# Designed miniproteins, single chains, continued (3), part 17

Each design is a single chain, and the fold is of that chain. pLDDT is the mean over its residues in the fold that is shown.

## One batch from the design tools (miniprotein)

Design m8565
Fold by ESMFold2-Fast:
Structure m8565 (fold): chain A 60 residues (1-60)
Amino acid sequence: DPVMEVARAVLITSARNLGVEVPEEERTPKNVLELMRKNPNASEEDIAFAEKIAKLVEES
């Protein structure tokens, strides 16, 4: 599904822009979201955006 691939890429890119390094084995939507929530550079809006993207990937 092209939409899922784009959503996953956006989520990983957003995490990297916040300085969150996500190991290849942990690049699941839930793991990326949890790492962003624990990152002190992530704002509430950044986390809310990541939650929306993670939900799209999980439900597709």
Scores: mean pLDDT 73

Design m8566
Fold by ESMFold2-Fast:
Structure m8566 (fold): chain A 69 residues (1-69)
Amino acid sequence: KEEEIAEEVSKKTGVSKETALTAIDIAKKNGHKVTSEAIRELSKKTGISLTQAALALNEAVKLLKKNGL
């Protein structure tokens, strides 16, 4: 479940579970690629820093690929 991945992203990166779910949605939309546009979109939507957004997206992509999603 995406909720389980979001919980893991949240624990590893320090972002909220809601932010982690947004990161998963953005990662899926971008074909499991961490792009500068994806990082900016996540930061703008959730209010986290660009550094936190990059960490959250990288972890989301890694976990999605590991789970075949």
Scores: mean pLDDT 83

Design m8567
Fold by ESMFold2-Fast:
Formats: C-alpha cells, structure tokens, sequence
Structure m8567 (fold): chain A 60 residues (1-60)
C-alpha cells in the first residue's frame, strides 16, 4: 500500500487500515510517518494517530 493511500484511508476515518498498509510499506519511524501524512494534507492529530498505528502494526 502506498503512503498516499494510507493517508487517504486515515482522512476517511479508516486509520486502522491505513496504519496497517503504511507499516507494510517498510519500517518507518514515527516522525517519518507524520511527515508523509502531513505532506498529504492531514491535520497534526490525524497524522500522529496514523503514525502511532503504523508503529504499533509494525511491532506485530
């Protein structure tokens, strides 16, 4: 799943699916995930939520 697709899913309220997809794209730091989400126009709160979910999903 692309980072853009993950950000779109988060914007649609499907942040869990976006987080899993982002985690599958490769190991990312929380800061990098936030940067990608903000580049797609997400708010700070949504970007942090997506990044937390991606880090949690990558730990499974």
Amino acid sequence: MSAEEAARLAAEGRGGEGAVGLARSGPLSKDEAIRIAKAQGLSDEVAEGLAEGAVAAASL
Scores: mean pLDDT 69

Design m8568
Fold by ESMFold2-Fast:
Structure m8568 (fold): chain A 78 residues (1-78)
Amino acid sequence: MKESLERLKEEITLGVMEIVAGVALTLVRKGKVSAEEGIKFLEEQREIIEKDNDLSEKTREEMERIFEETKERLRAIE
């Protein structure tokens, strides 16, 4: 049971990161915030998630991938 809860926690953490990324991209695309502000928001949310969650190495690596890909997409928005 505890293993299933930890697995669910990791999946939720990745899902939260995807949502945070999607919100940042949407706000920058709509011109409501700058790409720099979106990147700062992502950095702050990542630090909170990493501090408050005991994540497996695989989950950390996947979160880092989502984060870095999203920052590159934010920088590419005109």
Scores: mean pLDDT 76

Design m8569
Fold by ESMFold2-Fast:
Structure m8569 (fold): chain A 106 residues (1-106)
Amino acid sequence: SEIEKKLGIKVTEEEIKEALKKLKELNEEDKIKVLSTIAKWLEQKKLIELSEEDKELVKKYVLSADEIMEKTGLSLKELEALTVGVAKLMVEKNLSLKELLEEIEK
């Protein structure tokens, strides 16, 4: 996919589904930190534009990849799969970071 090419990540649909399932099992604070960090990476790769509200969330909650993995127990491969999955949701459904947080809670 174009998203995978821009991110330099190759993952399967099954890996994405499993990573999204693990994200849903995290507590609210850790979900916000993971999604804010991914949103920052997607902005840096020019895949999304952050609203002013989303920029404030990113500023408050962004971590490094190593900090996310340590705090959540996600592997690098799971974090890569999650990054692609989040990118597809935000780009294809045109969701803001705030809207994505609400959608993930379903």
Scores: mean pLDDT 82

Design m8570
Fold by ESMFold2-Fast:
Structure m8570 (fold): chain A 78 residues (1-78)
Amino acid sequence: MKEELEKAAKEALIKSGIDEKLADQIARAIAQLVEDEGFDPELVKSATTTALVSKAGLPLEKAKEIAEKVVEAVEKAL
């Protein structure tokens, strides 16, 4: 369910220290991506990493670590 994927992604982002409003925006985009394209771990990781670097200003390595946690959370919610 899209709402469950959004919730899982948002919680993983917030636990990683991402601002709640930004986490909501990124989680919503990820849930939509999974609904439209199906669950592709590499695609979710890439999209999440890009959003964290561009919108949260995080270093690439930290963004990748957080993206991996988001991928795991989304996979568990499927």
Scores: mean pLDDT 83

Design m8571
Fold by ESMFold2-Fast:
Structure m8571 (fold): chain A 111 residues (1-111)
Amino acid sequence: GPRVEVSGGGEVAEGGSAEVTARVSDLPEGAFSVSVVALAKDKEGKVRGLGAGSAFVESGGTAEVKVTITNLGKAGTYTVEASALVSVEREDGRVRLVGAVGEGTTVTVKA
């Protein structure tokens, strides 16, 4: 099934925004778009920031979605989890939705 890899983030000031990139690969035939929600989770696993983005599928069955995570109001280190929803056109012209999840980058919010 589809795989999600998350990159980017880095260091931001309190109240700032972080840009992450979700790369969604191993897309099924007929996949035409990917929507991603990225969540910034603190050390307790609580969601403290979020962003969303969408992209069309690139040739070769991949999509890269840039997501800006906003409202990072508390200093700390956050793990980014990305949930992807892939839209797949079937032979009958109907759309099928396929989900995938990945994590892999951090955002550090400085006081």
Scores: mean pLDDT 85

Design m8572
Fold by ESMFold2-Fast:
Structure m8572 (fold): chain A 84 residues (1-84)
Amino acid sequence: APKTQEEADKFISEQLAKNGSLVVTAAPDVKSEEEAANAALRYQGQNIHPQAVKNALANGAKFEVGKEVQGFAGPETEITFTKQ
């Protein structure tokens, strides 16, 4: 997983361009798109830089709150980013 904001920005952009979507996770109490925008998001057990998430949303990416899944440290909520 990318560790810097620049690497995270590139990772999100490349995943959206290649696959049309990127699946990440958040805390299990995250139930809305507004809560997800302010939550710590994770990809494969590693934190995504919070500014990269804000940059993706500002550039027109949509996200949707999905189901509960088993994460690295326990239950997490699935969040899907899509290209608009």
Scores: mean pLDDT 74

Design m8573
Fold by ESMFold2-Fast:
Formats: structure tokens, C-alpha cells, sequence
Structure m8573 (fold): chain A 82 residues (1-82)
């Protein structure tokens, strides 16, 4: 069975707090043999700093992470470094 989890966060702090809760829930579902996809909607800027951590955490569990606004967050980082 496929399970989809949706998270919305406006700050890095809020995203981190919600991801800790979701990480535990995803781990439990994955142990039970569910296919889990996590949809994250985060505001650009501070929340974008946690995007790699979110992806790594989900990848460790074998879950898929889809991050809305990731393209905008990446664009901002590239503009600062280019």
C-alpha cells in the first residue's frame, strides 16, 4: 500500500520540528512494508537550508521525498555563488 505524507513549513525551525515527527512515522510505516512518499512544502530561504538533510533522512529510510519550492531554493543558492 502507498502512503503519502504532506508537510507544510514556513521556517527552518518549523520544518526541522515537523521532520523529526515524520521521520519516526515513516520509519514505522517502512518497517511494515509500506511505500512512503513525503511531500514537503517549505518557504524559500532558511527552510531551503534543511532540504539536503530532509532528503538524506528520507533516503536512509528508503522513502521518496518531493520538495515543493526546491527549484526556487536551489536558484537562490546558485545566484549567490555565481
Amino acid sequence: MKVEIHIEARTAYELEKKMIEVFKKVAELMEKGYEVTVHVKAEPGEAGRLVPEVREAMAELGAEAIIEGEEEMIRRVEEEEA
Scores: mean pLDDT 69

Design m8574
Fold by ESMFold2-Fast:
Structure m8574 (fold): chain A 62 residues (1-62)
Amino acid sequence: GRKILIDSLTRQALDLETDRRGTILDLDDTKVVIRFDDGSVAEADIVSRNSFGVAQAVVTSL
């Protein structure tokens, strides 16, 4: 899947493959929902988190 960086403090996301930026709509312990600047919405599984609100996720559905 496509790798996404998540910053929960700013509610921002970055798709590392397309350099597409987005806003976090919803954040759970295991999943994140992101709306990208082009209006597309993606769900991703959280694969790692740190204590500062930064996480890595992998897109499971578009």
Scores: mean pLDDT 74

Design m8575
Fold by ESMFold2-Fast:
Structure m8575 (fold): chain A 93 residues (1-93)
Amino acid sequence: SNTEKLIEFTKKLLDRVEEKYKDKSPEEQARAFALAAYFIALMLKIDNASEEDIKAVREEIKKRATELADKYGLSEEQKELLLQSIDDIVKIL
């Protein structure tokens, strides 16, 4: 399905970003991840993606953001703020 292809694209792009920035500071890794996520969201909006496709990609981004936050030992409160920020940015786009 188109949704599955978009999720796969999202996973591959985020995997490549994580690999490229794996030896960088947590701040640089977070910035690179945020930029990639923003780019994905913007492209979906430009392509007039369905609400279902946007939701599926958002959930994949949130899952990967949570994994990155866990890797860097963010508190539950910091994780909640991060996930809320992702939701807020997607609404603005």
Scores: mean pLDDT 78

Design m8576
Fold by ESMFold2-Fast:
Structure m8576 (fold): chain A 101 residues (1-101)
Amino acid sequence: APPVLPASASAAAGGTAVLPVEAPAGRYTLTVSVASGSVEVALDGEPLGTLGAGETLVREVELPAGTHRLEVTDTGSGAATAFVSLQNAEAGAASTVTHAA
């Protein structure tokens, strides 16, 4: 099955939005764009970075087959909103999944 993320996720103040991703083994490009607030992004417990409003993180990640946890944690005093996209870097076919977090 193609990778599936939740339709939308929203992080409350100090909360964590968990986006489960089911993916075959491969190299992926992860893009996280923060619309409001400040967030810390982690994949399978590995911190990828901290982002503020208007900032974008682009990371190339190598994933084994199975279910992975993308975590977006609000580091501010208010709610945060981020958009997440995961693309297979090796396939040459568009497999883009975009969700609000």
Scores: mean pLDDT 68

Design m8577
Fold by ESMFold2-Fast:
Structure m8577 (fold): chain A 78 residues (1-78)
Amino acid sequence: EEEEKLRKLQLKIIALEIIAAGDPTVSDEAIEKIRQASKAVENKDFETAIKYLKEAAELNPSLKDFVEGIIKDLEELK
């Protein structure tokens, strides 16, 4: 189900944002990139969402494992 996959992705990105915001080692810039990715997913702009998630992981490598999982799911929807 396309809608079910989209809802699961939105929840994963929200979870990532909450985890990042609760981690004092994660920069405000990285958190903002995650928020921009969330908005892109809402607009079904998966390419832009992947771009912002990659930028967030570059700013804070501790996010990389979460970001890679979400990007894999986003690639399946493109």
Scores: mean pLDDT 81

Design m8578
Fold by ESMFold2-Fast:
Structure m8578 (fold): chain A 75 residues (1-75)
Amino acid sequence: MKASRMARFAAVSPDSTVQSYFATYLDRVASGRAFDASDVPRLQYLRSAARVHQDVPFMAAVVQQTDAILARIAA
């Protein structure tokens, strides 16, 4: 799952920093560890980068997922 999602993300966003943030995001999701306030800056950066490519369904899903996580942390 992670490798194929990384490949899809990298095809749209060649930025290595954004790719590293997405890899960290996928690791957190896979481990089942809860996101907390320390994750907010990376999640916001990842969301902003994905939003530039929101016309791509995969990137729109990343925006939706990061929005949901950020809303949960803020609650």
Scores: mean pLDDT 79

Design m8579
Fold by ESMFold2-Fast:
Structure m8579 (fold): chain A 88 residues (1-88)
Amino acid sequence: MVKYLEVLKDLAEKIGREEIERLQQAINDKDYDTVAELLDKIAEALKPHDPEIAELYRKASEAYRQGNVDEAKKLIEEADKLEKEKYL
């Protein structure tokens, strides 16, 4: 649990730069399967540290696969809120 913020920083440093460019392109192309795959990677990385937050990212991934962008954004906002409550 106390390592959660370190995992988040590592993801941003190692993966974030590569995946942000890929994510932006996928959104422009409406390639929500690619967006979903990237969110699944985040969920898998977070699952051993916080399964509750990881589940929200996985649900957001599923929402993007369905083209349900507004629901996916809501799930990501819920994950952010829980991160702030638990780790700030």
Scores: mean pLDDT 72

Design m8580
Fold by ESMFold2-Fast:
Structure m8580 (fold): chain A 96 residues (1-96)
Amino acid sequence: SMMGEKLYNEILDLIEKGKLSEASRLLIRAIREGLLTDEQIIDLVRKLSEAAESFQEMFDIARVVAEIEDEELRKKVIDAANKNTRSFIESILRTP
């Protein structure tokens, strides 16, 4: 959707600016509102994981993953995250 494309680009811009906490909060809202495609969610979590430098930022990404209700999508999103962030998510969240 046009709204989904706009939100995807806004979240990407926040990631590029290093505003990872704000990007994660906006991504959680977009997921809850059903505004993003599965491919957009996977891509954004991958990019967030690549940009994350702190445990707090990795925790924010884990919170994003926890908002994904679909078990198959959640698994794909976790698999798309970089090794460090994926290990962190697996340590604090139960995955299906």
Scores: mean pLDDT 86

Design m8581
Fold by ESMFold2-Fast:
Structure m8581 (fold): chain A 72 residues (1-72)
Amino acid sequence: GPVPTRRFWYEARIEDGRVTVSGRLPPGVEHEPDGESRDPALRGTRAHVRLEWEEFSDGSVRTLSLEYRLEP
């Protein structure tokens, strides 16, 4: 069967319109690795997302863990 070839992490923190991203999302999802941006639509939002995933020799991807937390 297919074997794991690469492992990736993605973490995003949102705090009062500030968005900090590190790591890499699975294929098909575009993002800039390692950066900070501001989004006025997210002002007052506080959230944390952490994703771990692997790519396999047949080109398939599998999620290893996903954590999502929305804070008051």
Scores: mean pLDDT 73

Design m8582
Fold by ESMFold2-Fast:
Structure m8582 (fold): chain A 85 residues (1-85)
Amino acid sequence: SDRDVMEQRALDASVRYMELSGRLKRYSDVHPEKRDELSKLLDELTKLYNQILQAVDDQAPLSEIDKLLKQFDEVSKKIEDVLKS
């Protein structure tokens, strides 16, 4: 179902969140000049992650979950762009 697809995407976002958080911590240990920028992006990612978990738990409209997942992907890409710098 469409909801099962969204729940799978939310699970994928959870895995990505954990992986990016770990990578960000390791990168920040070597690049202290990037800590403030990465911390701000991680805060944004964490807020979106928590909103996604809440929306899935509350069985929110699929359009709401999709919007949050798209925002999560955008912030994730910004983090990855800093990590490749």
Scores: mean pLDDT 87

Design m8583
Fold by ESMFold2-Fast:
Structure m8583 (fold): chain A 105 residues (1-105)
Amino acid sequence: DVLAKLKEIKEIIKKIIELIKKYPELDEEEKEKAEKEIEELLKRADKLVQEIADAIANDPSLAEKYREEILEVLLLQGEYGILVAEKNNEVEVKERLQASIEAAK
């Protein structure tokens, strides 16, 4: 079910964003645990994205049917990208992602 997979990806990305926002306040042991959790969550998200891409390739009408849910996932991926750029002091990357998110609204 494409809709169920899109909902799962949204929850995964929200969890990753939460972990990244908390990261600067964590001790060394908690940071290692958070990094491992983020790694596993990213692997799960990648698998779900591939399964959705395969489903849409077989039935392109699914992209229009779930257009809003797909857009919500893309906006959350953009928010995640901004947080990663901030953590790495990548100001230009952050500004470009912010502009892309605003244009998609």
Scores: mean pLDDT 80

Design m8584
Fold by ESMFold2-Fast:
Structure m8584 (fold): chain A 100 residues (1-100)
Amino acid sequence: MTPLQREVDAWFERALAENVPLEELKRDVRSLLQFIANLLGLDINDVEQFIEAVRLFVKLLGLPVDMEKLEKEIKSAKNLDERIEVVTRALLEAYRQRLA
């Protein structure tokens, strides 16, 4: 187990705790997606470029995310905040599936 994998697991364990609000988790996800977008020269306000940033983020986390389903849900969202919420929920669900 690498140190980075332990940090990722610790974040998800904290995220699944009863006292962590979804809005705090969304802020963490938004900050990381913005960082990835800035590194790649992507605009997170553009839906297709947002999906590109999400694909890299999911790959870096090594999570079993259903990207086809997630892309459909992202495209159905009305604004960036809803898109961040969709991604945050999908990451938490994928982590739960990895634990089972």
Scores: mean pLDDT 79

Design m8585
Fold by ESMFold2-Fast:
Structure m8585 (fold): chain A 92 residues (1-92)
Amino acid sequence: KDFKTSDLLSSASKQKEFVEYLAATQKANPYGSVSIDGESISLPRLSFVINLLASKVITEEEAVRYLVSFNKISEKTARTVLSVLKKNRAYL
């Protein structure tokens, strides 16, 4: 499944769908991934970064840098994902 950053930034229903998809996929497949604007994000790598951020071990700027580096995604995609998860209180 491919999500769009434009949908995630503008639609609360699409944000909820994204969060629910992440939670379901993480539980069903520990090596799963999600696609946003055609960019692939590894769920284990996303979960790891989000857990560090939730535990206040890293800053939001460090979380963006790690997501970009580990997944080879754009900063726009990384910031969109973090914003959606933070707004919906979802830390995987």
Scores: mean pLDDT 79

Design m8586
Fold by ESMFold2-Fast:
Structure m8586 (fold): chain A 67 residues (1-67)
Amino acid sequence: MEGVVLVANGTEEQARLAAERVREAGGADSVRAVLVPTAEEAKRLARRLYEEEGIPAVAVDAAKVLG
């Protein structure tokens, strides 16, 4: 399964741009972004998705990644 979930904090626009960058870099066939309020929640949700659901998920601080 070549899909990945980006769990991002920041603005909705920043999360969308981060997902687009990952897709353009060829990181996955499909990239979905989930917006959360804080970096700590992003890490917690990404870990839960991977550990409990087996979903490939990566926590991203969208504000830091995009500047």
Scores: mean pLDDT 69

Design m8587
Fold by ESMFold2-Fast:
Structure m8587 (fold): chain A 104 residues (1-104)
Amino acid sequence: MLESPEELAKELNELVKEIKKLEKESGGNPVEFGEKLIKVYNEYKKRETDPERQKVLEWGIERLREARNSGDERIFHMAVTINLLRLIGIVTQHIIKQRQAIKS
C-alpha cells in the first residue's frame, strides 16, 4: 500500500512529457499553452481520488490562470514548476507518514 519511488517517478515523468507536448502544440503562444495546460489539469482533477493531490491540481489551475492573464511565458513555466514541486512534496509527506505508521 506504500507508493514506491519508482511509481512516483513514472507518474511525474508522464506529467513532464504531457507538458512538453502542450508547449510544442502551442507553437510558442503563451496564451494557447496556458489554456491547454488548464484543460489538462482540470481533466486530472476530475479523475483524481486523493484529496491532497486534488488541492495541488486546483492550486496549479489557479496559478496558471493568473500566469495566462499576464501573457508572460516565464511566469507560466514558473507556475508549472512550482505546481510539480508541491505535488512531489505532498506525495513524499504521504510516504513518510505511511512508513511511520508501519514502524509504530
Scores: mean pLDDT 65

Design m8588
Fold by ESMFold2-Fast:
Structure m8588 (fold): chain A 63 residues (1-63)
Amino acid sequence: MEAAKKFGEMGLDKLRETVEKIVEEYQKKIEEALAKGDSDASAGYQDRLEIEENTFTEMAESL
C-alpha cells in the first residue's frame, strides 16, 4: 500500500509542476502581447490559460 501512496503523491506533484509551467508560459505571452499593443493575442492567451486552469481543477477533483 505504501507504493500506491507514493505513486499518487508523485503523480499530483508532477501534474502541478506541468500546470505551473503552462501558466508561466501563458502569463509571459500575455505580457508580451500587451507590451506590443496586441489586445486580441492577449485575450486569446488569457482564454487558453483559463481553459488549462479549469482542466487542472477537474483532474485534481477526479483524483
Scores: mean pLDDT 72

Design m8589
Fold by ESMFold2-Fast:
Structure m8589 (fold): chain A 62 residues (1-62)
Amino acid sequence: VSAEESAALAAALNAAAGPLSREYPPDVIARAAAEVAGLYEAGRITVGEVAGRLVAAVRRLA
């Protein structure tokens, strides 16, 4: 993964995690973020899908 792709993933995860941190514990968000990052690295999702996938994963894991 390029530095630009890694930066885009990190920015998308950080933007989505901000609102979620008000309602969910940090360990749940961290687990969901790791799952979503793995899906992105495997080429299964685009950066545009990261926010929606993070929300869904947090709700499933909570």
Scores: mean pLDDT 80

Design m8590
Fold by ESMFold2-Fast:
Structure m8590 (fold): chain A 53 residues (1-53)
Amino acid sequence: SEKEKVRLELLKLLLQMVSDSSKWLHEKTGLQDNLKASELYQKKAEELAAKVK
């Protein structure tokens, strides 16, 4: 439904923001866990994008 598409788009944007924030934390701290988190949430955002036409 249209409402479901909007929710998936918002979730995709949220996951992208978390990915971007984790990347920023990695740049500031040098901790690999933050880089791994960024990559994980980026992948999840891309998986959701595949479901939203």
Scores: mean pLDDT 81

Design m8591
Fold by ESMFold2-Fast:
Structure m8591 (fold): chain A 59 residues (1-59)
Amino acid sequence: SKGLERLREIAEALAAKIEKETGIKPELKIELIDENTARVTIKAGDLSLDETVDLSEFE
């Protein structure tokens, strides 16, 4: 899915920014919930982001 690839690029860019600001390598996880919905989790030390995203918005 083009949407999933685009979401991964955005999530990886955000993870890189977090690593630069915190000095901690973040844990990035992207889970496909259904054909149009993915869950993105990014963790770096005490920082935790958990978002559900509509993949159709990226296609």
Scores: mean pLDDT 79

Design m8592
Fold by ESMFold2-Fast:
Structure m8592 (fold): chain A 102 residues (1-102)
Amino acid sequence: SAAEYKKVIEEEEKKIKEYEEKLKKDPNDAKAYFELGKAYMKRAKAYYKLGKYEEAEADYKKAVEYADKAVELDPSLKKEALEIYVEEGIFQLELAVRKAFP
């Protein structure tokens, strides 16, 4: 329901603020970048379910940027980061279909 997705957005917003604060203290924390990427991805999925496509696109872009940074700092995170890349790719395909065939 819309209420469930709004709750996810609020929960992920809190996590984003937490990890952004953590990264101010340790800007090379690969796991914190990965957790930020996951939080942005989860918030993007919730925005998409609410029809907030521009907010979803912005959050998926951030998710990929943070996943890239996490993998750059710790290549062992490549497999875990794959979910973020796959979900962003699916979103781009769904967005393209909606623009071409509503």
Scores: mean pLDDT 89

Design m8593
Fold by ESMFold2-Fast:
Structure m8593 (fold): chain A 64 residues (1-64)
Amino acid sequence: MKLTEEQKKELETLIDNAEKAAGRVLSDEELRVIVRTFLDKHNLPEESLEEALKFAKEYREKRK
């Protein structure tokens, strides 16, 4: 299942806020936790985890 534009924007905002709070770039493990929590809140299937995590990692790299 593909992420919607709204879901992608929310995930980008969550990553941005978490990095600001931490004062550093998030680790892969921290990013995975954020993505998992996001999927749970939106009742998205476990099969979406790999796609969402890939998107989150690509977004993190773009912000460096």
Scores: mean pLDDT 78

Design m8594
Fold by ESMFold2-Fast:
Structure m8594 (fold): chain A 82 residues (1-82)
Amino acid sequence: MEELAKKILDELGASEEEKKRVLSAMNILLTIAPNPSDEEVREIVRLLVKSIEALKKGDYDKAYELSMEALRIAIEESLRNE
């Protein structure tokens, strides 16, 4: 899954710092949802990148909403797999 996340980050043109932050967040989310689908990984990575971009722009509300959406996807995966 880490290789897929890195590929998606490259496709999105993420900076080195954004890649590190997203991969760290993904590792935490994988403790909640260890077996996400490729589509779930793609959406989580996309949401986390947008959340970091919102933080850089000072849009804390949007950053929070995007981060919560990523967490929601991880929780729903966890509930689906028990």
Scores: mean pLDDT 75

Design m8595
Fold by ESMFold2-Fast:
Structure m8595 (fold): chain A 85 residues (1-85)
Amino acid sequence: MIEEEKEQLEKLAAQMKADAARLGLTARVTLKIDPEGGVEMVVEYYDEAGRLLARTTYVAKDGELTKSSRVLPAYREYLDKQFAA
């Protein structure tokens, strides 16, 4: 139950950190355990200057995994700098 959901999110967190590092980003992971809300994991992506570019929230509850992502305007600026069109 909640232990399995926590382990699933911890494995996902490790993968998200690895993926962020490949892009030159820093991923910060916060885990919150709520007995009624399940296990919530927030992954925040930062550029080299420490600006927040995107936030992805995962909620694991009753065997279901819900993902919601918000990309901030700073992410577009970051891409424009990295890929210099």
Scores: mean pLDDT 71

Design m8596
Fold by ESMFold2-Fast:
Structure m8596 (fold): chain A 90 residues (1-90)
Amino acid sequence: SSAERIAAAEKGYKEAKEILEKNNYKKEAVEEVAKKALEYLRKGLETGDLLLAAYGLGMFGKLVEENLVSEEKLKEFEKLLEEIRRKYAE
């Protein structure tokens, strides 16, 4: 359901926030969060686990909000979202 996906995204956002705050927003922590978020999105795309994809979306959303992502990673994120929408819109 949409409510479950929103809840999953909120949990992902919270996890990203906790990792970043605990590590004082250091570059290595930013890279770890971005890597995990993209891995969750890829796995969600591969398996149809849309809650896992939503969790990854929430994690990555925290990085976008803080302006902490490279243009390259942002493009990869956008391509993954488009592929998920295309594959699971039906």
Scores: mean pLDDT 88

Design m8597
Fold by ESMFold2-Fast:
Structure m8597 (fold): chain A 62 residues (1-62)
Amino acid sequence: GSVEEAKALQKQANEAEAAGDLEQAQKLYTEAISIYLRELPGNHPDLVAAFEKYEKIKEKLA
């Protein structure tokens, strides 16, 4: 996938989170992060933001 595809997945993850579907949001963030890790350096703002969102979703599911 491309960074554009990762951004689309991140948008879908935000929509799933807003709908209360935290498990789907977590899955979509995981897919976006996987693409970002292949395409971007580890300190890139988009990757950092996606990780922060993923961690917050994990906390809500605990």
Scores: mean pLDDT 81

Design m8598
Fold by ESMFold2-Fast:
Structure m8598 (fold): chain A 84 residues (1-84)
Amino acid sequence: SVMLLLGIKVPASKAEEFVKAVEEALKNTPGVESFKIEVKKEGDDAIVGIKVLAASEEAAQKALETIEKVAKEFGGEVISSLIV
């Protein structure tokens, strides 16, 4: 098992919609075993912390690519990423 840890900054107005999109995308990503999403609102922005437990390094990489694509669509920026 591999853990993917992500920090993403999105506009606060889009945070709820972004979280729902990430949840849906990860549910449909092969090799994602579980995930947890936490949101901290900071004025006009929100910091979204995402933890993904993946079956393999390949699955973790696919989850990362999936989340990065969703973030881009919501005007989000990946501020931290780590695969362990």
Scores: mean pLDDT 88

Design m8599
Fold by ESMFold2-Fast:
Structure m8599 (fold): chain A 94 residues (1-94)
Amino acid sequence: SLLEKIEELLKKLLEITRELLERLGVSEDVREQILAADEAFKKELLEEARKMEEEEKEKLVEKLEKLVEKKSDMFTYQLVLAVDKAIEENKLRK
């Protein structure tokens, strides 16, 4: 199933993000916030994937496989965005 493959690839990407955060020595509280944001994003992407036609799902699989292979710059970019979001949410905390 293409959906099962998408779910598996999203899981692998989450593991790569976790390992990267641990290697970078990011604090546990910040890691938890980043991982929670990343999990929420991947959950939304999986729900969108369920609505896709088979051809669109195949293209998504190809894109996700390339991200996993690169272990890479896009994850660093997502990490930076997630950190920025966590910092902003902390500043807006009442």
Scores: mean pLDDT 70

